# Designs tried in a protein design run: designed miniproteins, single chains, continued (2). Part 35

Each design is a single chain, and the fold is of that chain. pLDDT is the mean over its residues in the fold that is shown.

## One batch from the design tools (miniprotein)

Design m5193
Fold by ESMFold2-Fast:
Structure m5193 (fold): chain A 97 residues (1-97)
Amino acid sequence: SYTPSEKTRIDSLYTNLTTAASNNDRSGMASYFNQIGSLPAVQNEREKVRNTFGRSTPEGKKRADQVTGPQKTDPSEFSTVPISDLVKSAGEFRKKV
């Protein structure tokens, strides 16, 4: 599980992400999603989940992606996702922390 300091960092990044969403700032949202996903605690949780469901399997990848929210594989694909869906994904991630 996440420490209080890790939860505080995630909360800060989530707040910045929701502010970017309010401003229709897709680049800012992408930056904050990437920052959340790059945190060591988040990466460690992602790896634990992936190993549980099979590291190289589609299920393992899908379950790991649920820890961080949806990973953008292509910045252009991220830019076509509705902002409301990105906010929902971030909110679902926040509930799991």
Scores: mean pLDDT 69

Design m5194
Fold by ESMFold2-Fast:
Structure m5194 (fold): chain A 90 residues (1-90)
Amino acid sequence: SLKELIEELLRVTQEILDLINAGKPVPDELLQRFLELLDKLIEAVKDPTIKKSLEQIKKTIREHPDDQVAIANAATAAELIARRLLKELE
């Protein structure tokens, strides 16, 4: 379901942010999972502005996979979008 997809994205973004805040590297498999969830969310949402924001988050991760600051900013942006979408499903 869309709700389960959003909740999984929130779990993954939190795991990424927890690793970065602990000064630990983000594993490649976790970044790949993040990208997969972003792709699924892009297909599921209808709002073209949200689609563009999610595509920009994907681009940031793909262009800067070793940049902890860029990854943290991308995860934070995805979390904000996910929380907004989850509230709309209430």
Scores: mean pLDDT 88

Design m5195
Fold by ESMFold2-Fast:
Structure m5195 (fold): chain A 76 residues (1-76)
Amino acid sequence: SAAEELRARTRAAAEAAPTEEEKRRAALEGLRELAVLAGADPAEVQRLVDAALAAETEEEFLEHVRRLVLLALEAA
């Protein structure tokens, strides 16, 4: 499936990333693509990705990631 292929590609990209920051970016990019593939609004997805990347704390980062995951699941 497209979602399974995207998940595998995202995992590989995150594992290959040389820094923790780049691993997080790779994971967020994959999650963004998955959410859009599921039918989520691209503008809303991008706002959550931007918010996650701008987060100054782990708690803020995880809250934005959680919202993005829920958005993807609800769109599917």
Scores: mean pLDDT 78

Design m5196
Fold by ESMFold2-Fast:
Structure m5196 (fold): chain A 73 residues (1-73)
Amino acid sequence: SAEVEQLAAEFEAWLASRLPPEFADLRARMAELFREALEKLAQAKTEEERQQILDEFKKRMQALLEEYHARLA
């Protein structure tokens, strides 16, 4: 939907303001995960489904951030 696309674009812009160009790959992956989560949430029928989507999103974001944190050490 247009709303999902707008929110994803706003998140990408926010990430660009926080992460320098060297982290373009990380920014793109984070934005992709956010867009996927928004699309799944739009299709969710129950609160349990919404919670599972949010838990999976948090887990995937944490794993991605931990991967990049390890690469910076």
Scores: mean pLDDT 79

Design m5197
Fold by ESMFold2-Fast:
Structure m5197 (fold): chain A 100 residues (1-100)
Amino acid sequence: MPSTREQVEAALAAFKAEVAALRADASLSDQQKSDRITALWRRLLGLLLEAYRAGALSREEVVAFLREAGAALQPLAESQGRRWTDEAVEAFAAALLDSL
């Protein structure tokens, strides 16, 4: 689709905004925040995979979007280790690209 890149960019922007909102929400437990972030991450990964399979995104563009999404998670993951977030991004990128 001519708009596939715009859809992915919009999804990444929404992901960053929702992660920031979840971080600020004092009514949610850490587990509830984790579950919602996991769902948002899976949705973004699905869109990236579909866009790549459709030829709308290059391998390098998929990696760039994954790195930006991982960076948005870094402030939330910092208490659990900076390395954990980097490893998760790299593992997801490798698994996603190797499956394609």
Scores: mean pLDDT 70

Design m5198
Fold by ESMFold2-Fast:
Structure m5198 (fold): chain A 71 residues (1-71)
Amino acid sequence: SQVMASSSLTLGRKLFSQGDYDKAITAFQQSASFGVPKISSESYGNISDIYAKLGDNELAEQYRRLSEQIA
C-alpha cells in the first residue's frame, strides 16, 4: 500500500541520515517492493546515493537507472 511504502521510505531516510547505510538500504528496498511508482523511484534514488557514498559506482548507476525508469 502507499501508506506502507511511504512509512518504509521515511524509515530509510532516517537511517540514512544516521549513517546506518545497511539498514537504510533494506528499508528503501522494502519501500520500493510495494510498487508505488513515485515512492519506488525515490527509494531507488536513495539507494543509488548510498552506494555512491560507499564507492560502489556500479551499483550506484544500476539503482540510478531503476529510479529514472520509474519516474
Scores: mean pLDDT 88

Design m5199
Fold by ESMFold2-Fast:
Order: structure tokens, then sequence, then C-alpha cells
Structure m5199 (fold): chain A 80 residues (1-80)
């Protein structure tokens, strides 16, 4: 459906966002506070993608992206 295509593209964008946040954090371009804020936003958007999609694969991918963002948030919190 068009909603599932939109959700799939959004999940792909969120995955790239998490990869970019991690790279910038590791490169020292983002503070732990900035990483925590950005990762929390990705987690929120991943949850919305899960709620709106009926496709199990999109839900699984969104869950995986959200989990990666959560790990990143924990890593950032430990460096405060």
Amino acid sequence: SPEDEEARKRVEELRKRVEQIRADFEAGKLTPEQVLREATEVMREAVEAIKRSKDPEIQREAFEVGTEAARLAVEASRRR
C-alpha cells in the first residue's frame, strides 16, 4: 500500500540517520547530550512507523532501527 511504501522509506531514512549519528559521535562531532537528543527522536519515529505499518517486515526493520538508537542513547548516557 502507499502507506507501507512511505513507512519503508521512512525506516530506511531513520537507519541512515542512526548510522550518521553514530559516525558523528565517534568522530567527536556531537556531544553526548546531542547524541541522546537525536537518538531519542529516532526511537520515537521508529515507534510511530511500527504503529502505522501492518507489514511485519517493516515493523521488524523499524524495531531494529529503534533498538540501535536505544543502544546509542545508552552509550551517550555512559559518557556523561
Scores: mean pLDDT 86

Design m5200
Fold by ESMFold2-Fast:
Structure m5200 (fold): chain A 98 residues (1-98)
Amino acid sequence: MMSKDDLEKIAEIEEETAKKAEELLKQGNVKGALQTILDGERKVLDIAQKSGDEITVVQESVEITVTSGLLKNGASEEQVREQVEHEKKAAEKYKKLA
């Protein structure tokens, strides 16, 4: 249901998000890294909602809930590294699907 153009755009958002979050984490900016991931997840959700891709909508809604919880309650650098790695894997997945 999602177009090749939508999948490519999601892959680009996920890749840019992961790269920016990783750089912020290297600077010790844990909250900035999480906020970057959250902003990326919201952009992906917007594309998925507009395309009517219910599976991606559910997946991104769960991810937003997890990232929001980490941002609100605090997170270790290791937890944020796990989130960055997840975004990298998501980028690879969407590139392969496109």
Scores: mean pLDDT 85

Design m5201
Fold by ESMFold2-Fast:
Structure m5201 (fold): chain A 74 residues (1-74)
Amino acid sequence: EVEELRRKAEEYFKKGKELSDKGNELLTQAEASEDPEERKKLIDEANKYFQESGKYEAEAMRYLREADRLEAER
C-alpha cells in the first residue's frame, strides 16, 4: 500500500513535469513572438499547462504525505 502510493506520486510528478515543460516551451515561443496578441494567447495557454501541472504536483504530494503517515504509524 505504501509502495503503491509512492509509485502513484512518482507518476503524477512525471505528468506534472511534462505539463510544466510544455508550458515553458509555450513561454519561449511567446517571448520570440513579436505579435502582442499571439504572445498573449501563448502565455494564456502556458498558464493553463502550469495550472494542470500544479494540480498533478499537489496530488503527488498528497500521495507522498499519505505514504509517509502510513509508514510512520508502522
Scores: mean pLDDT 84

Design m5202
Fold by ESMFold2-Fast:
Structure m5202 (fold): chain A 57 residues (1-57)
Amino acid sequence: NVNGKVDIRDLIEITNYLLGKATLSDEAKKLADVNGDGSIDITDLIFIVKEMLTPKP
């Protein structure tokens, strides 16, 4: 975890969840739902990847 954000391990788990290969706990779902709309989809994954690749201002 970098500054309490999702890290590469969380990314892998979320990707596996979206592919139907794994399940997420309620805590992990809160991390994956970065836009707070109550669903986890590819848009949340893209947002997380962009955050990880772009340094904070």
Scores: mean pLDDT 69

Design m5203
Fold by ESMFold2-Fast:
Structure m5203 (fold): chain A 83 residues (1-83)
Amino acid sequence: SSIQKLLDKVIDELRKILEAIRKGDLKEAEKYLLKANKLIQEFIKEAVENKDEVALRQGEGMAELIKIMGKDLGIELPEIEIP
């Protein structure tokens, strides 16, 4: 499904963020955090449109995770809209 493909993309970007942090590459970490931020917003929108309650909760959890990661790294991320 479209939402499963979005979830897989978010997870892939999260793995890339962790790898960048592990290597001390803050520029790559910011790049992947911004990509994850956009994908999570798209995922949440799709979850709402599909009335997929489980996917919405997953999206909210991922939004909180990247917000914490961004704050810890001093990287400003766009606010993710939660319904």
Scores: mean pLDDT 87

Design m5204
Fold by ESMFold2-Fast:
Structure m5204 (fold): chain A 104 residues (1-104)
Amino acid sequence: EEVAEEVRKALEERHQRGLAYIDEQLAAGKLTPAQAAHLRQSIEDSLARELALVDIINDPSLSDEEKKKRFLELGYDEEEANRIVETIKEKGPEAVLEDLLKRL
């Protein structure tokens, strides 16, 4: 739905701002090339994980148990995975995505 696309766009825009900040810090001599490369990889991995999170939340074919399993596979701990699933149960997936968008 529309909200999921808005969240994906906001995540991608945040990622671009992160890359620009890393490049600025590197140019200012505040990061080594190795540190900059590590940070770029870290934010790329975070973007991929967060985009996958949005897709799992927004997938109506997945049960709550299947969503929890996929969240754990993405590297979320059991407490975080349970909170996401409980929020989906209480508020629905669209409301969860709207809340996520407000925090970006």
Scores: mean pLDDT 86

Design m5205
Fold by ESMFold2-Fast:
Structure m5205 (fold): chain A 80 residues (1-80)
Amino acid sequence: MLEELLRNQERTLPLVREGEEAEAKGDYEKAAEYYKKAYELSTVPSSRADLLERLSEVLEKAGKLEEAKEYREKAKKERE
C-alpha cells in the first residue's frame, strides 16, 4: 500500500502542478489535459474527486460546458 501510494503521488503530483501552471497562464485546455492524466493515474477516491472537480472547472473556462458537466457529475459520485 505505501509503495503504491508513493508511486501514485510521484506520477500524479507533477501532472497536477503542470495543470496548475497551465491554468495560471490561462491555458485551460492544456490544464484540462494534465488533470485528466492525473485522474487516470490516481487510485485514491478523495484525490480523484478533487481532480474531477478541478477538471470540470477548467473545462468550463475553456468553453467545454458539456464535458465540464459530465466531470462534475463524476466528481459528485466519487465523493458520494
Scores: mean pLDDT 76

Design m5206
Fold by ESMFold2-Fast:
Structure m5206 (fold): chain A 55 residues (1-55)
Amino acid sequence: SRDTVMRVAMHDGGLSRAELLALLTASDAEREALGRRYGLSVAQLRNLQRALLEE
């Protein structure tokens, strides 16, 4: 669920709630910048965005 995915991403010590919400509307460049900051691949960011959009 969205709440579970958000909680896990926040628990990984990297992403704030605001950053997770921003990911839903982020441009490709913004997603790439976020990935570089937190060591996440484009595929991991796409999976996270999809999970957040589902529930």
Scores: mean pLDDT 67

Design m5207
Fold by ESMFold2-Fast:
Structure m5207 (fold): chain A 55 residues (1-55)
Amino acid sequence: MTVTVPEGFTATLDDGRVFKAGETVEVPASVKTITLSNEEMTITVPVETFASIEF
């Protein structure tokens, strides 16, 4: 599953890998959640929910 990190956010996979805004990430099947964070908020979303969101 491929996910693009939204502008202004840092994405952290539940395996500890961190990706910057605008990066496209191939998410392994072992990863269940993605945490998006910036200075104002931290959001943890299921991978399947995140992949269905268009930015």
Scores: mean pLDDT 74

Design m5208
Fold by ESMFold2-Fast:
Structure m5208 (fold): chain A 70 residues (1-70)
Amino acid sequence: DAERIRAATRAAIDEVEANRDEVRAALAAASPEERAAGAAHLRALADLLASLGDDEGAARVRALADEAAA
């Protein structure tokens, strides 16, 4: 069910955003390879959300991917 996947992804994004400082610290402690892999997975998820019509969710996930890749 695409709607359930979208809703679950939105909930996960909200949780990550609520813990932004902790997520940022975890990303800083990760290896460049781990950050690159994480960013690639998030970009794939953002593309999936956009294909499901969730442009807002896709934009939020892309912002997280850019942060992970930095």
Scores: mean pLDDT 74

Design m5209
Fold by ESMFold2-Fast:
Structure m5209 (fold): chain A 77 residues (1-77)
Amino acid sequence: SEKEKLMEEFEALVEELKAALADPSATEEEIQELLAKLQEKAKEIYEKFGEDKEVMERVEKLARELQAVMEAARAAR
């Protein structure tokens, strides 16, 4: 379904961004591009499935996990 496809794409972007944040060879440009893609995907999910509680709960969980990783990466700079 479109919902599962968007969620799979969102999860893939979250994992890719986490990997980039953990990679000391990753450039700031690469990280910013991944963040931009993730923000656009999140916006699409909110617009199409913002009323789906299970989808929103899953997005919020992934967002919290990503925020923690980003905070840790920022502290290391």
Scores: mean pLDDT 81

Design m5210
Fold by ESMFold2-Fast:
Structure m5210 (fold): chain A 110 residues (1-110)
Amino acid sequence: MFDELREAIRNKDFERVRRLVRELLERGESPVGIAALIVTVALEEDFDAETIERLLDIVIEEARELGVDEETLEALERLKREVLEMVRRGEPKEVILKRLDELYEEFAAK
């Protein structure tokens, strides 16, 4: 599943990304964890902010449709906002990934 998600992200197959994200969420995988994986792959592939936003919007939309709690949706929106701001500022990948890890740990501790 996760390797299939990575491949779909690399190929910009947004329809397949949406289907795999939904399947992972239905299996009880962390929405923030899925978002973190997506950001990691997108940064490895040098995707622009617009592509990263589209991928993160898929996670938020599918999580909302499955009825995940508002605190989790707020966490996803914050992750999206902070990552996109850093990408648009041209921050190094290592700095963005470190911030992503900090956000994931903060949300996982709740």
Scores: mean pLDDT 86

Design m5211
Fold by ESMFold2-Fast:
Structure m5211 (fold): chain A 74 residues (1-74)
Amino acid sequence: DANGKGAALGAAASGQLAAKGEASPEEAYRDAVKGMEQAGGTGRGKEAALEAARLTGEGKGRESQLVGVRAANA
């Protein structure tokens, strides 16, 4: 879903900022979840957005970015 892909990219970007110390993992996760909710995505896009948000919350910015890039390229 296009909306879910956008949310996944947002989560990946937040993960990058958290990894660089520019935002806390908790703040990045909260913003990623909010973006996913605003997008209203379902199916594959929503699943990718939730996975990226979870990885962002765990401080795994690189993994979150890879999920976002994969979703955008699909």
Scores: mean pLDDT 64

Design m5212
Fold by ESMFold2-Fast:
Structure m5212 (fold): chain A 88 residues (1-88)
Amino acid sequence: GKSLIEELEELIERLEKATTLEELEAIVEEIEELVRRNLPNNLDADIEIGMMRLSLGVLNTVGASLEEKKKEALKYAKRLLEIVKKEG
């Protein structure tokens, strides 16, 4: 079966290709669910997910573009990937 790293890398690729806000939000939710399910007691992962949610919430409130929201989501998703790689 696919590893956690492979599944997260596939979600990051989908995130890079997202063309709508609905696609972006759905992929972000899938990333959060995947990481929390596989790393339920990882404080670093929980903090990074929380920061991603806060940043995207702020961008949504100020009416930021899809491109700005996507860039921010990708930043946090890539940081989550590094956390996953360190945990094995």
Scores: mean pLDDT 87

Design m5213
Fold by ESMFold2-Fast:
Structure m5213 (fold): chain A 69 residues (1-69)
Amino acid sequence: MWPDTPVHRAAELIYLRLITAPRPLSEAELVAFAQRQGFSRATARAAIRLLLEEGKLVRTADGRYAAAE
């Protein structure tokens, strides 16, 4: 497990947003969400990459993101 960092806080919030979302969300929607929570664009993008690397996120055919089952 990674330490508690801004990237990990952003990843947790993005993941929770996706599991409660009625549809897959675009990178722009996830970045905008993270920015409203006080994170930078760079931190939000790093968080999305981390979630993909951990297998917690999948990219859909239309280029959106969804929580892995």
Scores: mean pLDDT 80

Design m5214
Fold by ESMFold2-Fast:
Structure m5214 (fold): chain A 80 residues (1-80)
Amino acid sequence: MITFEEIKKAILEFSGSEKVTGNELAGILNKKFGVPVTTEEVQKVMKERFGITNSATLISLEQAAEIAKELLKEYGYDVE
């Protein structure tokens, strides 16, 4: 089981930043968790969860971790 805090730490460690774009988050999920998540899939969740329609928008670690949690669950990960 992957925890929300582990997802936040993974994003922070890989990005070096407390804010990321949807495209950066897709890349982190591919490289750190080995899931074939696309930028389009990240953008869909950003819109549904937070009303964010611009893929260049910087999102917080908390928002990024919420998006990551949903996508990891869709790809078969057991997430807290």
Scores: mean pLDDT 82

Design m5215
Fold by ESMFold2-Fast:
Structure m5215 (fold): chain A 82 residues (1-82)
Amino acid sequence: MEKELEAVEEGYRRALEMIDRIAALPDRAEALALLDRFIATLDEDLKILEEDESLSEEVKEKLKEKLEELKARAEAAKAALE
């Protein structure tokens, strides 16, 4: 469980860096397409997570929090590019 929580935090940090990197791309159309894909992936991940009975409640809560935060940040980045 501790290793799983650490992996979640590390993944979250890398995902935030990825969003910032995508938003900084000089090709706006490419950046928008990548953000759309990322947001769609996060929506599916959240849906899958809610129905996953194999993960502990603590891990599920942390994953949900991080996924929702990533989605909000990705949507904000997309709005800034539109």
Scores: mean pLDDT 78

Design m5216
Fold by ESMFold2-Fast:
Structure m5216 (fold): chain A 79 residues (1-79)
Amino acid sequence: DDELRELARRLLEVLTPLLEEGKKKIQEAADKGDVKKAQEIKEEYQKKLAEAAREAGGSEEDVENAKESVQRLLDEALK
């Protein structure tokens, strides 16, 4: 239980800044109508968050959840 709490804390600490950065960059590209650029930024941040999650000791599920979070940012920005 303590190990899971420490992992969750580390994941939030490392992933939150990357998610906020990715959200801003994806939204900026989408606001300019540059869908291709928004998709490229999404792929870049999926890789960054996956690497950060693995380095923090995240499971395969944590890595997939991190990638899915970035995908959702793109989906929201393109509405």
Scores: mean pLDDT 84

Design m5217
Fold by ESMFold2-Fast:
Structure m5217 (fold): chain A 88 residues (1-88)
Amino acid sequence: MSKEEIVEDIELMLRFAESKVEKGTREDLRQALATVEAALDQMRRHGVEDERVREKLRKVLEKIREKARELGDEELEERAERLLEEVG
């Protein structure tokens, strides 16, 4: 699979995650977080070094963290913070 195809797959994953964050339920945030984890794994496995994609990942994680904090879900907030550190 080409790096361009991997970037396209990651972009689709991020659009899905953003849609889930917009809905803002606890379950939607869990699905968004799992999708971001999968996208980050795809980047690492395929050596994708796309700063624009990394910035989008950071922004989605920041939104998940904020929404989790609003809901009082410490587990989701901590998981989002851990992934945010992994992104850089």
Scores: mean pLDDT 84

Design m5218
Fold by ESMFold2-Fast:
Structure m5218 (fold): chain A 87 residues (1-87)
Amino acid sequence: ETRSATFEIDVEDAEAFLQRLVDEAEEAARRHPDIVLSLETRRTATSAEVVLTARLDDGSILTLTVRAEALSPTRVRLTVTQTLLPA
């Protein structure tokens, strides 16, 4: 099953927000190597993308894709896509 949601948020600094998204994802993967199977991050001047794949307790594989795009210096569009592959 794949689910996707898109929303826009106001931030103090879009570039700092994009970088924080990547940094926090990499930190989470380092702290949870028992759960996270893979992490791929991409960053441009105006966007950040995080693709996280994790194995859940029931053996299901969760792929979480978070894409953030700077619409202005203080506004970001976030698209979160969740794909669950049952065990």
Scores: mean pLDDT 84

Design m5219
Fold by ESMFold2-Fast:
Structure m5219 (fold): chain A 66 residues (1-66)
Amino acid sequence: SRDQVQLQIQRGTLQVIRDSEQTLRDRLLANAARLDPDVLARQVAALRASIARTDARIAELDARIS
């Protein structure tokens, strides 16, 4: 249906956002030894929270697509 196509497009957009945030997290962790531990902890926590919210939105869309 047209609604299913729209949901698939939205899911694809969220997947790109999630992949970008995961790449940023991986780069922070790769540079951990060069960063202030408190700054690293705050930035990793913020990215984890953002990824979790994006994952929840993807799961909601997956439930509507199924």
Scores: mean pLDDT 86

Design m5220
Fold by ESMFold2-Fast:
Formats: C-alpha cells, sequence, structure tokens
Structure m5220 (fold): chain A 85 residues (1-85)
C-alpha cells in the first residue's frame, strides 16, 4: 500500500536509506565500529523525526515543506558522512 508521502519523496527516502546502509557497512569493514554506531544513532534519531514531520506535512498537503524536510535530512547525512570518512 502506498504511503501518505508523494512517490518522489518515498523514492528519495529509499535512496537515502541505501546510502546510510552502505556507509555503515563500509565503516564496520574499516574497523570504525564506534564511528558506525555513533553515526547510526545520530542519523537514526534525526531520520525518525524527519519522516514523522514529512508525513504530517503531506497529510496537510504541504508537499513543499515535506520536500524541504527531506532536503535538510539529505544535507545532514552528507555532513555526517564527511566527518566519518
Amino acid sequence: MYEELPEKIQKKIEELAEKVKELVEKLIKEGKVKEADKFAAEFGRKSVEAVKKMVELSKKKDYKAAEKVLEELEAYFEELKKKVE
């Protein structure tokens, strides 16, 4: 069943989830287990709040605000990635 989110946003969330998985697996393989755990905890908390907010905004048909929340989440991922790579 399709989520409350527009397909474009759903696809971007799926792409972001794949990037998160790849980064965590890479850090673990490099012996950076503590960095992987810290990244997963920090990003996980932020992503749960962001998805909840995007769903609430999409129910109000505020798709532009939902896309903005996604852009902020993607930017947060890139900043964390640079710190752990």
Scores: mean pLDDT 80

Design m5221
Fold by ESMFold2-Fast:
Structure m5221 (fold): chain A 65 residues (1-65)
Amino acid sequence: VELSDEQIREIAERTGLSEETVKKLLDLIEEKNAAGEPITLEKLAKETGLSVETVREILDLILRL
């Protein structure tokens, strides 16, 4: 799902993260989906440098947008 720059900014503001960090997570999700790889919170957290808890929060926000 292609999020707007405005939606990315809203997620960044709500989570206290940079827009670059949010974009990195979204790009990673898109790459794994395109490759047919399983997406896990643990793998996303490891590759982004975020906690599993933070990744879950971002995904919850995306689902509410």
Scores: mean pLDDT 77

Design m5222
Fold by ESMFold2-Fast:
Structure m5222 (fold): chain A 89 residues (1-89)
Amino acid sequence: KKEELLEELEREEKEFQELAAKLTSEEGKEVALLAVGKAQELVSDLRGKDFESLTAEDLERALEAIRKAVELLKYAVENGAEEAKKLLE
């Protein structure tokens, strides 16, 4: 349901912010910015839509995009920013 997907998006956004806060180096901050850019690229077609016009499928796509960004930040925290950058190539 749309409300459930929104709640999942809010949880993933919180996790992203917590992981980004752990990446205090210049390289780590660059990885966080690149992760945001890749997620935005995956859902660029949703940028012009207001919330009322978003479908459950649109929200599922947004959730998948943010989850990929979160996984990249987890990888960077565990393995280092340089290794995470290789996943963005």
Scores: mean pLDDT 76

Design m5223
Fold by ESMFold2-Fast:
Structure m5223 (fold): chain A 87 residues (1-87)
Amino acid sequence: MMKKAQEIMERVRKAALEEGVSPDVATLIAIKVGQIVLDSPEEATAEELAEKVRELLDEYVKKGLITEEQAEKIYEAAAKALREAFG
């Protein structure tokens, strides 16, 4: 679990930085995504985890921390990493 969470966090942070998100916000998003993975029950699917990530990103768009376009690109990277890790 810890190793999978770390790899997902690194991919999410990289995707956010590539989309022009500030390093502090990119790191915060990565940490929160890692918390979603670590706090999830063992039976959680990649799709259930991706939905929680979508909710997190929507909140950050509403707060003006990222754009809707940045959120969509970060979501795509997170969903792909989650599918690779959890099937």
Scores: mean pLDDT 82

Design m5224
Fold by ESMFold2-Fast:
Structure m5224 (fold): chain A 96 residues (1-96)
Amino acid sequence: SMSIYAVQVTLSVLEGVLSGDYTDEEVEALLETLERAGAPQEVLDKMREIFDSAKTQTLEELLEQLGKVLRELGLSEVVPLLKDGLDVALRALSEL
């Protein structure tokens, strides 16, 4: 549940970052909060990779990288939904 919650939070914050609603400082504060709450280090590391990619990649490249991370975390069932939007993928994760 913590890994799924951490991914849901990542997708929500990523949507905000892509729309310009979140700062780098807010992202780091969120990751620190999840770490203190006991999120696995592997999940936190994958989240940092996603946020770093968001700054330097096209949306298509970012969604491909996000899909790879989701598959590695065992959430491959939501990967086809990424093309329909981050909000669609986030809603699918909330059903898991």
Scores: mean pLDDT 66

Design m5225
Fold by ESMFold2-Fast:
Formats: structure tokens, C-alpha cells, sequence
Structure m5225 (fold): chain A 64 residues (1-64)
């Protein structure tokens, strides 16, 4: 799956999901690796940053 997504902090990027892993590429070109923990609803995922271990939510804005 590929989508435009927003973090709970308000940062927007392109989300690419491959199984239980995801990559979020921000509009500035920085990239972060995520683990998918849970699908909360049709447009919301609970994720963990592989770099920081921080758990946060991603909102799907548009499927690409």
C-alpha cells in the first residue's frame, strides 16, 4: 500500500507499507522506518518508530 499520511505531530509524508513494516518519507526528503502495530480504523494505524521506539498514530489522507 502507498498513501499520503500525517503523523500525530502533524508531519506529512508518503507512507509505503510492506507487510508489518512501513517507510514514511517526509516532503523534505527525510525517511523513517516504522513497524505496524495495529490498524485502529479505516484510516488510522498505530505504529512504532524503529529508530526511537516511539509509538504514535498515522492518519491516511489519500491512497496513492
Amino acid sequence: MKALARTSAGNVGVLEIDGDKATLTFLGGSETELEILERIDERTYKVRSLQSGKVFTLEILEEL
Scores: mean pLDDT 82

Design m5226
Fold by ESMFold2-Fast:
Structure m5226 (fold): chain A 95 residues (1-95)
Amino acid sequence: SMTEERIRASVKAVLEEFKDEDIPETLIKGIILDTLSLNLSVDEAVDEVLRRLRAALRNPELLEQYLKQAELAIKQAPQELVDLVDKALEEAKKE
């Protein structure tokens, strides 16, 4: 339940802050999945996801490296967690 709450809160926060930006979904998914291993509270997880995403978007020269890290995080994550992130992204976009 806390994992699902962290995922939903992070997805909503990202889509709210970056609503006018074309952000690769792979980057959002990878950052969220990578932060799930850090034993953060819901608020701390949101802050960490937003911090990492802001860093990636401020540095175009590093964006390729962030995308590769995100792809690796998705590949290494349990499929159950990937599915939870995908569901949260779909539900948040249907608002």
Scores: mean pLDDT 83

Design m5227
Fold by ESMFold2-Fast:
Structure m5227 (fold): chain A 58 residues (1-58)
Amino acid sequence: APTRLTPAQEAARLAAIREANKVMEELSKDKSLTDQEINDKASEAGAAAYRARMAALA
């Protein structure tokens, strides 16, 4: 069956997930941050990793 994601897009998505999880884990150790701030920073880091991976494919 045809996949909706190329192998390159799937690799970029996995890189984004890994970076977001890493940032979330590190920031979760800082009790001065809210859950929303941790989630926002993790999402931003994931998006940056996705863009970097996709740019490397061009």
Scores: mean pLDDT 77

